# Designed miniproteins, single chains, continued (5), part 33

Each design is a single chain, and the fold is of that chain. pLDDT is the mean over its residues in the fold that is shown.

## One batch from the design tools (miniprotein)

Design m17125
Fold by ESMFold2-Fast:
Structure m17125 (fold): chain A 96 residues (1-96)
Amino acid sequence: STEEIIAQIKKIVEDFIRTLEELIKDEALATITRFIIESMTREIIEALKQGKFELAQKGVDLLYQHLMLHLPEQAHPAIETMYSQLKALIEQAKAQ
């Protein structure tokens, strides 16, 4: 169900934020990054609720691009893991 997929997305994003907080020692950067992730995740979830799967995927792509550009290289494996997981869940939602 879409509700189960949304719950999985929220868990993936929260686990990702915790990983970033451990990797990023700069509290200001960590705080701003958390705000951006949470804001973009809300928009992705709203797109999924509306059945706008292409818009949800574009939101994930933009989040990925932003994080890869602005975070240190040490964070890149975690960003790629989150991206792959979110993409798979959106494809699963579209198939339902």
Scores: mean pLDDT 89

Design m17126
Fold by ESMFold2-Fast:
Structure m17126 (fold): chain A 93 residues (1-93)
Amino acid sequence: MKEEVEKKVKEYEEEIKKRIKEVLELAEKYGLSEEEIEEIKKTLENIYKNFKEAAKEGVEKLDLKKIELEYEIALALIDMIRGIINIIAKNRK
């Protein structure tokens, strides 16, 4: 049971990292400044850190539902950042 929960956390961490990379590549593609990209990167790194802390607690409690909820929240926050990048890009065209 604990090993299954730990495996799921690793899968979620890898997906979060992938989504973060895609958002940063999008910001670069849209020509955001180095300062804007750095702020986005710090925000995304904080989202990842918050997920890791919540997931660690969820593993210790064997609470897979908590881990799944925190994962969905992390993805929603990453998608919000992607939305903000799109707004910034449109205002410069």
Scores: mean pLDDT 85

Design m17127
Fold by ESMFold2-Fast:
Structure m17127 (fold): chain A 67 residues (1-67)
Amino acid sequence: SDLLLRLLEHELSKLVSREQAREITARVGAARDEAELAAVVAEARKQGMPEEAVESVRRLGRAILAS
């Protein structure tokens, strides 16, 4: 859902750079299944995103996959 992707980018932009928020949100939007979403979550952690941001990626990413 475009709305959930925009919500994710907005929530991430409060915690990380705009560029990082946009990059991770685009990767979440491209994820086709739970395994691909888990890889995006792992990349967010590797990039040093704060735990609150990683949790947003995981939670909203699952909602996006379900929509």
Scores: mean pLDDT 86

Design m17128
Fold by ESMFold2-Fast:
Structure m17128 (fold): chain A 97 residues (1-97)
Amino acid sequence: MEEKKKKLAELTKKLVLEAEKKGKELGASQEDIDTVIAAIQAMGTAGAYAVENPEKREEALKEMEEIAEDAKKEVPELAEVIEEALERIKEAVEELL
């Protein structure tokens, strides 16, 4: 269990760094970048919950999708970054179950 949570935490950190880099390249404000980072961290937390509680997988995946949708409404300019992060976290959760 700890190994699975560690892998997901490392992926989440990597996605945060990638989002910060891509956001700056696209000319996004630091406020918008921070919003996207917070969403990625929240999605990572929901993914960790799914890994610890496989019976709650569908609920956690739905929560991740809702977090991503809300973030895309807040920062539509970074919608592709948010969507890419969501898909990579979902893929990692499926591989770790």
Scores: mean pLDDT 85

Design m17129
Fold by ESMFold2-Fast:
Structure m17129 (fold): chain A 58 residues (1-58)
Amino acid sequence: GIQDILDEAKDKLREENEKIVKKKLKEKTLTTQEADELVTKLVEEANDKVDELRKELL
């Protein structure tokens, strides 16, 4: 169903974002606060994309 598609999209975005964050953290010694802010921003952007997709499909 539509919910399954949205869940898969969300999981995929989460996994990709986690890989990006880990790579950036490895390249730079970011503070814990800076890393937290980056993760929060990426999660918010991913949630917004999934919410937009949901509105398009419903």
Scores: mean pLDDT 75

Design m17130
Fold by ESMFold2-Fast:
Structure m17130 (fold): chain A 81 residues (1-81)
Amino acid sequence: MIDELVEKFEKMFTASEEERRKILEEMAEALRKEFGASEGQLIAFRSEVQYLLDLYRAGKISKEEAVELFREALERLREQS
């Protein structure tokens, strides 16, 4: 599952706004089912995803750095759930 979520996140770098919303909804549903994530945890997760994409677009982090930070966020969510 984590690798599948990472692939979805990577797709967001080149996706439209509509496609990004769809990907976020799909990721949130997977996290709810697999990790038992609360709605509060999912709100925090969506905010972190947007923050990482914004940092990448601003040229402040590489794609590889964003992917690694995203993986760390998934691991933290799993431990908290």
Scores: mean pLDDT 81

Design m17131
Fold by ESMFold2-Fast:
Structure m17131 (fold): chain A 99 residues (1-99)
Amino acid sequence: SKLREEVLAGFRTLLEQALKMGLISEEEAEELIARAEELSTEELLEFTRDVMLELYRKKGREVYKLSDEEIEKYLEKAREELDKDVEEALKLIEEEKKK
């Protein structure tokens, strides 16, 4: 699936950026990529969202030095937008399965 290839490529780019920022170790990045490669397209979309939220938390804490309360407010907004993006992508996948 072209969509799966695009999501996986985006996931790898996300982890490469996180690694360059020092938010994850090389070992963590390899483990996350290995897990992502085993997932269905639907599972990969949800996994990508969950990993993005965790990286946003780490970035807020380690890079921006935000308080836990500030991080929670930031993540609430990020969750709403990512959940919407995942839902839209899942609908596209379902439509492709029927055609």
Scores: mean pLDDT 82

Design m17132
Fold by ESMFold2-Fast:
Structure m17132 (fold): chain A 57 residues (1-57)
Amino acid sequence: MSDEEIEEAKKNIEKAIEQSKTLDEEAQQIVIDTAIKEGEELSKELKEFAEKLKKEL
């Protein structure tokens, strides 16, 4: 992935996690776990970014 694609993916992950804050705890965990899993498949940097956001919630 290009650096621009990684930055766009990071913004999309942040937006999804922010929107998940309006959901119940179980639904929020599903969104976060999905973001981490998708990050692992795309790049190590995206995985680390999603894990960082999970810790900040």
Scores: mean pLDDT 71

Design m17133
Fold by ESMFold2-Fast:
Structure m17133 (fold): chain A 98 residues (1-98)
Amino acid sequence: MKVLILGKEVEEGTYIVEAKAGETIVEIKGDKSKPGDKSKVAKVTVLSGQVELRTEGIGSMPSSSQVLNAGDTVTLGGGDTLVALTDSTVKVEVSTIK
């Protein structure tokens, strides 16, 4: 799996990201059900503004979306995308699952 912040691939670490309304802040490329490159997750804490988490459906599970406000925390996995609804600042903690 690959973790992209503002369209750029990143390694494990902690990132503070400032995004404008409409930008894709975080995208995790890769299928949670497929064996491949080491699975990665991103723990995101919203520091300011509003963002939308878009979760891709897996198998029979439907896709979903959730609005997050300042102070909210969510963990993104493969197929998940985080989009800025307003000018926003988020903390992204990228880690590899064993």
Scores: mean pLDDT 74

Design m17134
Fold by ESMFold2-Fast:
Structure m17134 (fold): chain A 103 residues (1-103)
Amino acid sequence: SMEELIKKLEDEIKELQKKITEARNARQSRVDEALETLKKLVNSKDPEEQEKLRKYLREKFGLTDEEIDALIEDIKNGVSDDTLKARIERLLQRRELEERRKK
């Protein structure tokens, strides 16, 4: 029936909306983790901890040392968390797009 077809389309739209929300939440969690790791790196006084945190940022998030250093300077200069998160999200999105183009 037309009612069954409409119901199936509504259920498909709801499932797609759920997947979009889950993907956005996963990206937000990655951005938040990267920012907290960067803040921990800025506040660390232990050279061994600093190197472990830099390695984590490189391996987990695909950030370069130049990008890490730029973000550290932004944090030290008092750039807002919202602006830092936007910059981190842009860097992570660039990596995701590069990976998708290679497939």
Scores: mean pLDDT 84

Design m17135
Fold by ESMFold2-Fast:
Structure m17135 (fold): chain A 85 residues (1-85)
Amino acid sequence: SMSEKVSRMVGYSIAVIGHLMDGDYKGALEYLDEMTRIAKELSPDKSEEIDKLAEKAKEAIEKGDTEKAVEYLTKMIKVTDEGLK
């Protein structure tokens, strides 16, 4: 269901931050890819904006910038929610 996909997307965002805080940047990026895939399935009209935010989140993760990663993941959730209308 849509509710289950939204719940999984939020769960993946938490997993991204958890792995990043543990220094597992590869795991963080894998969960970011899953989050991005679900976000684009939920809000296909927002796919380009989601991809741009995911790229910024990836850059933050690769730099170990947890604050910026949280910022971009939060923006991805908001954009996805807006696309559900």
Scores: mean pLDDT 86

Design m17136
Fold by ESMFold2-Fast:
Structure m17136 (fold): chain A 91 residues (1-91)
Amino acid sequence: MSREEIEEAIEELREAIATDPSITSRQALGAAAGAIVLAARGEISKEEAERIIEVVEPLLTEEQKEIVREIERAAEEGGVEAALEEIAKVI
């Protein structure tokens, strides 16, 4: 995926969150977790993943924000496998 495609996807996500009140905190958590996995796979940059997390963070509970931090730490320490193990504990 190109940088331009990622920027467009982030903007579409921001618009969806702003315009669709049916978007749940669970869907926001899924988007954040997915961004971390994509970055761990090298499909997007860490900076692009952080931007996706920032866009969805207002929909997350404090507990879910901690979960996102744990998934990020797992990805940094153990890569894709570690990130997926943390996600599996929650989802």
Scores: mean pLDDT 77

Design m17137
Fold by ESMFold2-Fast:
Structure m17137 (fold): chain A 55 residues (1-55)
Amino acid sequence: GHHERAGREIAALPPEGAAAAGAMGGLDLSGDKQALARYGEAGNWEGVAALLAAG
């Protein structure tokens, strides 16, 4: 699907987005840390959530 809409909505996220980032820090992201950071910085939180769900 198109990530344009998701990117716009993620950019408009309230400060709750910071809390979500903190929760991610509690997970063992050592293997995928770089990919997750890249997705998050690109505003693709849907991709981040998919990676976390997949493991």
Scores: mean pLDDT 53

Design m17138
Fold by ESMFold2-Fast:
Structure m17138 (fold): chain A 100 residues (1-100)
Amino acid sequence: SLVERLLELAKRFEELGEEELAEDARRLAELHREGKLSDAETALAILEAEALLRFKEEWENSPPEEYPALEKRMKEEGARLARLRELLERDPEAALRELE
């Protein structure tokens, strides 16, 4: 369930002390349950949150000499997700196929 994935992300963000990100994940879960957020929009938001969580975990566990490589990977991931966000606005069906 997309709601269950968002609530698990919220719990993991709370464990990292990221209370605002945890609140955002819970808000998205509520919007999806209320039918105010589509499955494609919710799936993309989950991918964006999962990427951010992975970056934060890697950052905390990496020595400073690895930061440039981490920043590059996060920028590349962010660019891919931004293109998918643009696709969702222009062609929701095509975006949904890429999210599957």
Scores: mean pLDDT 83

Design m17139
Fold by ESMFold2-Fast:
Structure m17139 (fold): chain A 98 residues (1-98)
Amino acid sequence: MATKEELLRRVEEAARRLKELAIKDGQDNGNESIAKQLIGLADGAVEALRAGDPERARFLADQIEKVIEENKDKLSPETIEAAREFVRLVREAVEALE
């Protein structure tokens, strides 16, 4: 039922939430490098979807999942949840590009 445009909008909204939480987490916990990684990967995944590059979008989503798994002790539960939701939405948008 969701259109490609609606899925992309949800991905963009999830990216904003993830970036806001990552910035706050980096400031509060001194994890600026991890915050920068998550922001860069999220922006890259959104750009890949806009460019019609589903393979790159999926790769970047997988990298976000790896970063949160490796850094669970350094990230707030809210940031981890937002990252997982973003990854899920990117994967749904990739399937819709088929």
Scores: mean pLDDT 83

Design m17140
Fold by ESMFold2-Fast:
Structure m17140 (fold): chain A 84 residues (1-84)
Amino acid sequence: SAIVEAAREGIELIKNAKTAAELAGGALLVIGAILDAYLRGDKEALEEILKLLEEAAKDPSLSPEQRRILEALVKAAKEFLASL
């Protein structure tokens, strides 16, 4: 799924971010993927995105900023999924 791959790319950008701009870029890619899945009614893609985000947020090597962004994206994905 192109939507799930976009979310995966965004998550990797967040996890490897060295600057605030890179962190923001990754977050925007994930938000775009969540919105695309939601607007298409693609519950399966949204569930896959949520699983990827929850797994990424458990990484103990994350900075506090990276963890906060991933946790916020988990919350967003859960809220959109609950609305389908």
Scores: mean pLDDT 89

Design m17141
Fold by ESMFold2-Fast:
Structure m17141 (fold): chain A 97 residues (1-97)
Amino acid sequence: SESEKASKMTGLAISSVGAVQEYLIQRRRHAEKGEPKEKAEEAKKRAEEDIKKLEELGEEGKSIAEGNRKALKEAEEEGRKYEEEVEEEKRRKEEEE
C-alpha cells in the first residue's frame, strides 16, 4: 500500500540519519579515546545500506537518499578534519613532555 511505502521510507530516512550521526560520533571517539575503528565502519555500512534501500522506493526515496548521502559525505569530511586536529594536538603534547 501507499501508506506502507511511506512508513518504510520514513523509517529508513530516520535510520540512515541516525547511522550518519553515529558514524561521526564513533569516528570522534576513535580519535580521542581509541575506541574501536570498526564501530564507525559499522555505522557507515548501515547508513549506506539504508540509503540504497531508500533509492529503491521511487523518486521521493531517491531524493531523500541523495540528501542523506550528502550528509554522510559531510560527516566523513568533518570526521577526517577532527582526526587531523586531534592527531596534531597529541603530537604537540608528546613534544612538550
Scores: mean pLDDT 85

Design m17142
Fold by ESMFold2-Fast:
Structure m17142 (fold): chain A 71 residues (1-71)
Amino acid sequence: SELEEALRRVEQLLRPGERIEVVFEDPTEEELRDALRGERPVRARVVAVTTAPDGSVTEHHSIPVLLRYRP
C-alpha cells in the first residue's frame, strides 16, 4: 500500500532519537464525511520527527500519502 511504502522509506532514513509519525492534513467536516463514504481520499504525510530538550519538535523527511476508505 502507499502508506506501507512511505513508512518503509522513512524507516530507512531514521537516525537515533527520531520517531515516525503519520500527520493528517486539517480536513473539513465535509471532507471527512466524504472520505468515510469512500468518495474522496484523506491526505496525510509520513514524517520522521525529533523532540529537542525544550520540547520543540522538528520534522524530517515528509512523504505525502493518500488514504482511501473502502467499506
Scores: mean pLDDT 76

Design m17143
Fold by ESMFold2-Fast:
Structure m17143 (fold): chain A 65 residues (1-65)
Amino acid sequence: SKEIELLKSNIEYLKKVQDEIEKRAAEHAAAGDTATASRATQLANGVKDRIKKLEKKLKELEKEN
């Protein structure tokens, strides 16, 4: 299904985005910029929550077909 393939691609892309944001957060924390590090961590958590929602949708679509 095109929807399942698009969902898988979207999940993989968001996982890469999450990893990159977490790396940037760690770099800011190491530099002593705790405010920027905290904002980056919150952004990464938002991406993580979106991944969970998409993974749940993927599992439901795979069960329905």
Scores: mean pLDDT 86

Design m17144
Fold by ESMFold2-Fast:
Structure m17144 (fold): chain A 84 residues (1-84)
Amino acid sequence: SKSPEFQALLDEETKLSLAAMKLAIAKTSGASEEEIQKLKEQLKKEAEETIKASRKALEADPDNELARQTLRGAEQTLELLKKE
């Protein structure tokens, strides 16, 4: 069975994926700059929460490769948002 920390990580990863999808849809649908900015702030928040959850999952299981990959993905999301 998965640890509680790993389950929390999966829940946060789901929220991060939904936030990224919402931003992508808004950009392709011609949403306002104000709406896009709000969705970018939401994506940033979900990425930060995913980083925290990934670190906790790795404290519980340092060999969890999925947690390491999720941590890297969330960190890359934050770096890309900083460059925009």
Scores: mean pLDDT 86

Design m17145
Fold by ESMFold2-Fast:
Structure m17145 (fold): chain A 111 residues (1-111)
Amino acid sequence: GPKVEVSGGGTVAEGGTAKVTATVSGLPEGSFAVSVVATAKDKDGKVRGLGAGSAFVESGGTAEVEVEIKNLGKAGTYTVEGSALVAVEREDGRVRLVGASGSGTTITVKA
């Protein structure tokens, strides 16, 4: 099935915008679009930030989706998790939706 890896983030100021990239690989044949929601969790596992993005799939079974996470208001280190929904067109013209999730990066918010 599809695999999600999240990269980017880096260091941002309080109230700033962090940019992450979700790479969705292992896309089924007929995949044409991917939607991603990325969540930023603090050290206690509480969600403090959220962003969403989507991309059309060209070829090769991989899609790259950029997501902006805004308004992280407290200094600290946040773990980013991505959840993807893949839209797959079947040979009969019907659309199937396939879910995948993953993590792989952090955001550091400085005061």
Scores: mean pLDDT 85

Design m17146
Fold by ESMFold2-Fast:
Structure m17146 (fold): chain A 70 residues (1-70)
Amino acid sequence: SPDDLLAELERLIADLRANYDRLSPEQLGDRLLEILRLRDRIFEEGTEEQRRRAARLWDDLVAFLDAREA
C-alpha cells in the first residue's frame, strides 16, 4: 500500500542519513535509486497527502546531500 511504501521511504532515508559517511559512492547510488523508485511509486499510487509527505521527505534528503557537497 502507499502507506507501507511511505513508511519504507522514511526508513531508507533515515538509514541513509545515519550511515552517509560510511557509504561508498556505489552504495550511495544504489540507496538513492531505491529511494527514488519508492518516491515515484507513491506519486503514482498515493493520495494527495501521501504524495506531499513523500515530496517533503525527498526535498529534506536533497538538502542534506547538497549540504555535504559544499
Scores: mean pLDDT 85

Design m17147
Fold by ESMFold2-Fast:
Structure m17147 (fold): chain A 63 residues (1-63)
Amino acid sequence: SPSLISLEELIDKLYKKGALSKKEAERIKKSLEETGFLSAEEQAILAKALKEIGWVGPAAEAA
């Protein structure tokens, strides 16, 4: 499984590219920091953002 640091970096990149709003990016990062995982709603937001930019994610076996 990918590291939390790698996932947080991905979220920051999605925000920088405009695929996530500031509120969405902050919510996901805060949830990850507080609980160590993402809820189904947060996972759906992240998946939609990745699909919008056509990115498979650096932590998702993109090598």
Scores: mean pLDDT 70

Design m17148
Fold by ESMFold2-Fast:
Structure m17148 (fold): chain A 115 residues (1-115)
Amino acid sequence: MSFEEDIKKYKEDIEKGEKKVQELLRKASNAKTPEEQIKYLRDAAEALLEILDKVIEFLKKHGDYVKENYPELVEKAKELAERAKRFADYLESMGIDPELAERLKKKAEEVEKLL
């Protein structure tokens, strides 16, 4: 009961967050100026951090049960951590907000430690 409600909400939160990241990345690619592009890339990184925080909270509360019964959620968490690391590397290579890139890497590593 409580767990089924938590998993449903978690899946909805992650899907909503991923959609937000995709929309922001699309805005970055369509940006007319470098300043707009950097703004949307930073917004996308912050949105990805929010997703990772929800993953961390969910895995801390339900991780053992999820690892045994929901391998698809474990795989999704791994994919999100890998995406965050790749995005952080991209931001670093472009010289965009090194502190934000470091925060993404640390949160991705925290997710991986919970898996």
Scores: mean pLDDT 88

Design m17149
Fold by ESMFold2-Fast:
Structure m17149 (fold): chain A 85 residues (1-85)
Amino acid sequence: MDSLISLVQKISDQAKELKEKIEKAKTKEELDKLDLELEILEGMLRIVVGIAKLIGEEKDPKFQSALEEAERNIEEGKKIIKEKK
């Protein structure tokens, strides 16, 4: 239970770090690489959500809170990439 929440929080932290790198990126080549890294992170989050659903943890308020933060950080990163491309 806490391990899935911890994993989602780590994904959220990595998405936040990627967002900072995206904001500082000035070339299309840098943005393309960061976009791929963000897509990988989104895929990892999707797998974790699937596991949570299988074990019945998707309704845990702590899991939901961590998931919302991770999804928001990924979405913000994607938006910045689209605006800079």
Scores: mean pLDDT 81

Design m17150
Fold by ESMFold2-Fast:
Structure m17150 (fold): chain A 60 residues (1-60)
Amino acid sequence: DVEARLAALRAGYEALAPVVDKLTPEQYDAIVALMRALVDSGATPEEVRAAVQKAADEAL
């Protein structure tokens, strides 16, 4: 479902946006790769948001 995948991807980017300026390019790329892998596996927007938040917290 394209709509569900776009919603999940949007949730991930919304979680990343407040901290994007604090991440190195390598950390940003790693979190985006994680986000895309989760979306491709059918993760929900809530699951993607939580995973991105955790990854960002661990990177900072």
Scores: mean pLDDT 82

Design m17151
Fold by ESMFold2-Fast:
Structure m17151 (fold): chain A 64 residues (1-64)
Amino acid sequence: MGGIAGAKGMSPEEALRRAEELAREEGMKGAAVVTGKNEEEAIEKAKKYLEEHPDMAVAAIPSG
């Protein structure tokens, strides 16, 4: 099952690392990072990504 990790205040590298850790712990296929104008948009993009890739862990970064 896919998962979303919030990465507010993290660098892209740290967000990816968090998603990779989640993927390993939950036995997911891999990890991805998505960005949005704000936290809400980043999370919505992550949810959309998981609809297509339910076995992935996704980190959501608000980029402003």
Scores: mean pLDDT 75

Design m17152
Fold by ESMFold2-Fast:
Structure m17152 (fold): chain A 66 residues (1-66)
Amino acid sequence: SAEEAAKKAREAGERGLETGDAALAGAAMHGSKEILEKHPDLSEEAKEAAREGRRLGEEGMRKQGL
């Protein structure tokens, strides 16, 4: 579901930032943006998870110079 995808995007962002995995960070950033764009009817909890996934993914990418 989109809600599960949002949670996984947040987890990927956290792991990407923690481990320096640019692929996970990028996936979290892009996946979170796509979820928010395609699923405006998402729960507030899932929207917050996706926003965090985007933020953490962006930070992870920045730390890797991307």
Scores: mean pLDDT 82

Design m17153
Fold by ESMFold2-Fast:
Structure m17153 (fold): chain A 65 residues (1-65)
Amino acid sequence: MGASVDLSGLTPEQREEFRRLAVRAAKETGGNTKEALKRAIDEAYRRGLITPEQYEAAKAAIDAS
């Protein structure tokens, strides 16, 4: 089983930013949820919104779906 992604440690502002990235990624991927989540996590990591450990855990959780 994949690692759990804990987003509760994010501020409300960071959580809203991640949500916006996920919505944008979903539109760009034509509604492919797995691909949209990967793009959102990649963008969040590039923006410094999540730590390297959170990034790896999130990718593992998505891949284990």
Scores: mean pLDDT 69

Design m17154
Fold by ESMFold2-Fast:
Structure m17154 (fold): chain A 67 residues (1-67)
Amino acid sequence: GPLPPGHVRIGVSRMFVNAQAVDPLVKKYGGSLRVIDPEHALVDVPKEKAEELVKELRKQGFDAEIL
């Protein structure tokens, strides 16, 4: 779907390492999660929270980047 105003999209890969941890973490940062396949997801998050969420996802063992 379209990006909400004031949000950025984060690409997440390596979802298989701990997919169940992603949704609670995304919600903590005010974002929304869309799972694409067992290895990949997209996260829409407020732009001011994006850098911290990317760092936290990487700390948890995921690959994550702002698209």
Scores: mean pLDDT 84

Design m17155
Fold by ESMFold2-Fast:
Structure m17155 (fold): chain A 125 residues (1-125)
Amino acid sequence: SDRLKAVLGLLYLYELRKKGYSQAEIGELLGVSQATISRIFNGEKVSLATLVRIFENYAKRLDMSDRQRDWLLKALEDLLKNDPEFRELFDKLYDGVLNGTLSQEELLELLEKLNELFQSYLESL
């Protein structure tokens, strides 16, 4: 699902930011321009295709096998089906980023909450 890939791409981008990478370094790591990374973190509208490309480039950089990618996407889909809070936050992030309706503060808060919930879920498996 491109929707699942898009949100995973955003969570990976956020993890790189948390690790102290600059927007320029994140762009180099994900094979996208610094301007694209800046637009995302500024809450500016970005295409679904751009977010999917971020996920695909990050998965390649981590040398993820097809099985690892499928497992991760299924884990995210399972969490979406079973956790209404996660689903609400996911929908807000996805719709907000594609429409450019989130402030920088709202974007970072959604990324932090979703990332914490997803990591906690993965650790419970």
Scores: mean pLDDT 88

Design m17156
Fold by ESMFold2-Fast:
Structure m17156 (fold): chain A 89 residues (1-89)
Amino acid sequence: KPPLYKPDELLKAILEKVGATAETYTESEIVTGIFGYAVEENLFDLSTEKTIIDFSNSPLKEILGVDSIYVSDYNLIVSALRKHSTLVE
């Protein structure tokens, strides 16, 4: 079974905005929640050759530590969620 993570207060607030109410999540569920938040807040810049997520004016900047990422920068999202969550199992 994949490991479960308990989000901190900042990450929990982001996940609650997309209707996520669980106490623990898999890595994939947290990544899906972050992308869902970006869709809901209209943070995707589709005008560029590669899709950019711009969160310079979003709470995601505090979680991810950068102003924007490419959608393909999955490893940056995974690194950030591990800093803002606690491994439970």
Scores: mean pLDDT 74

Design m17157
Fold by ESMFold2-Fast:
Structure m17157 (fold): chain A 82 residues (1-82)
Amino acid sequence: METPDELVRKAIEAAREGNFDEAAKYVKEALQLALPGVKVTDEQAKKISEALARYVEARERGDTEAADQALSEIVKAVNEAL
């Protein structure tokens, strides 16, 4: 059984490759494992994976403002799924 952290890492990797459908699958599995009972749609998982990719890219560029915006978007998308 994969940990939520491992699934998030796989989601980020898939999103960075432009494979948002696969990234959404990993995000959905990670959220279901970390938060039992959360119902995440494919569209919500896709939004979270896209925000995760932007967060990682912003961090690699040292763009703290863009990273904070992406993190805020992740939190908002997760809260909308709850």
Scores: mean pLDDT 75

Design m17158
Fold by ESMFold2-Fast:
Structure m17158 (fold): chain A 81 residues (1-81)
Amino acid sequence: SITPLPEPELSEEQKELIAEAERALREAARLDPENHEFHREVLGRVLELVRKGVETGDKEYFDRAKRVAEEALRRARERAA
């Protein structure tokens, strides 16, 4: 039987944290589209934290990734106001 490629062993909670981080990053880029360097740096930090979370299994990295993305969104909202 052809099975889909195995995904990393992520809990539903970890998947939700990643999804929330992704949504925050997309909204930040939408609100402040001209700040390309800031968005690139924040994306790099979020991806590094997610990678560490996957490699170590430590939920704290996914929580940090979400917080970094949400802080970027907050700053983008302040700049757009």
Scores: mean pLDDT 77

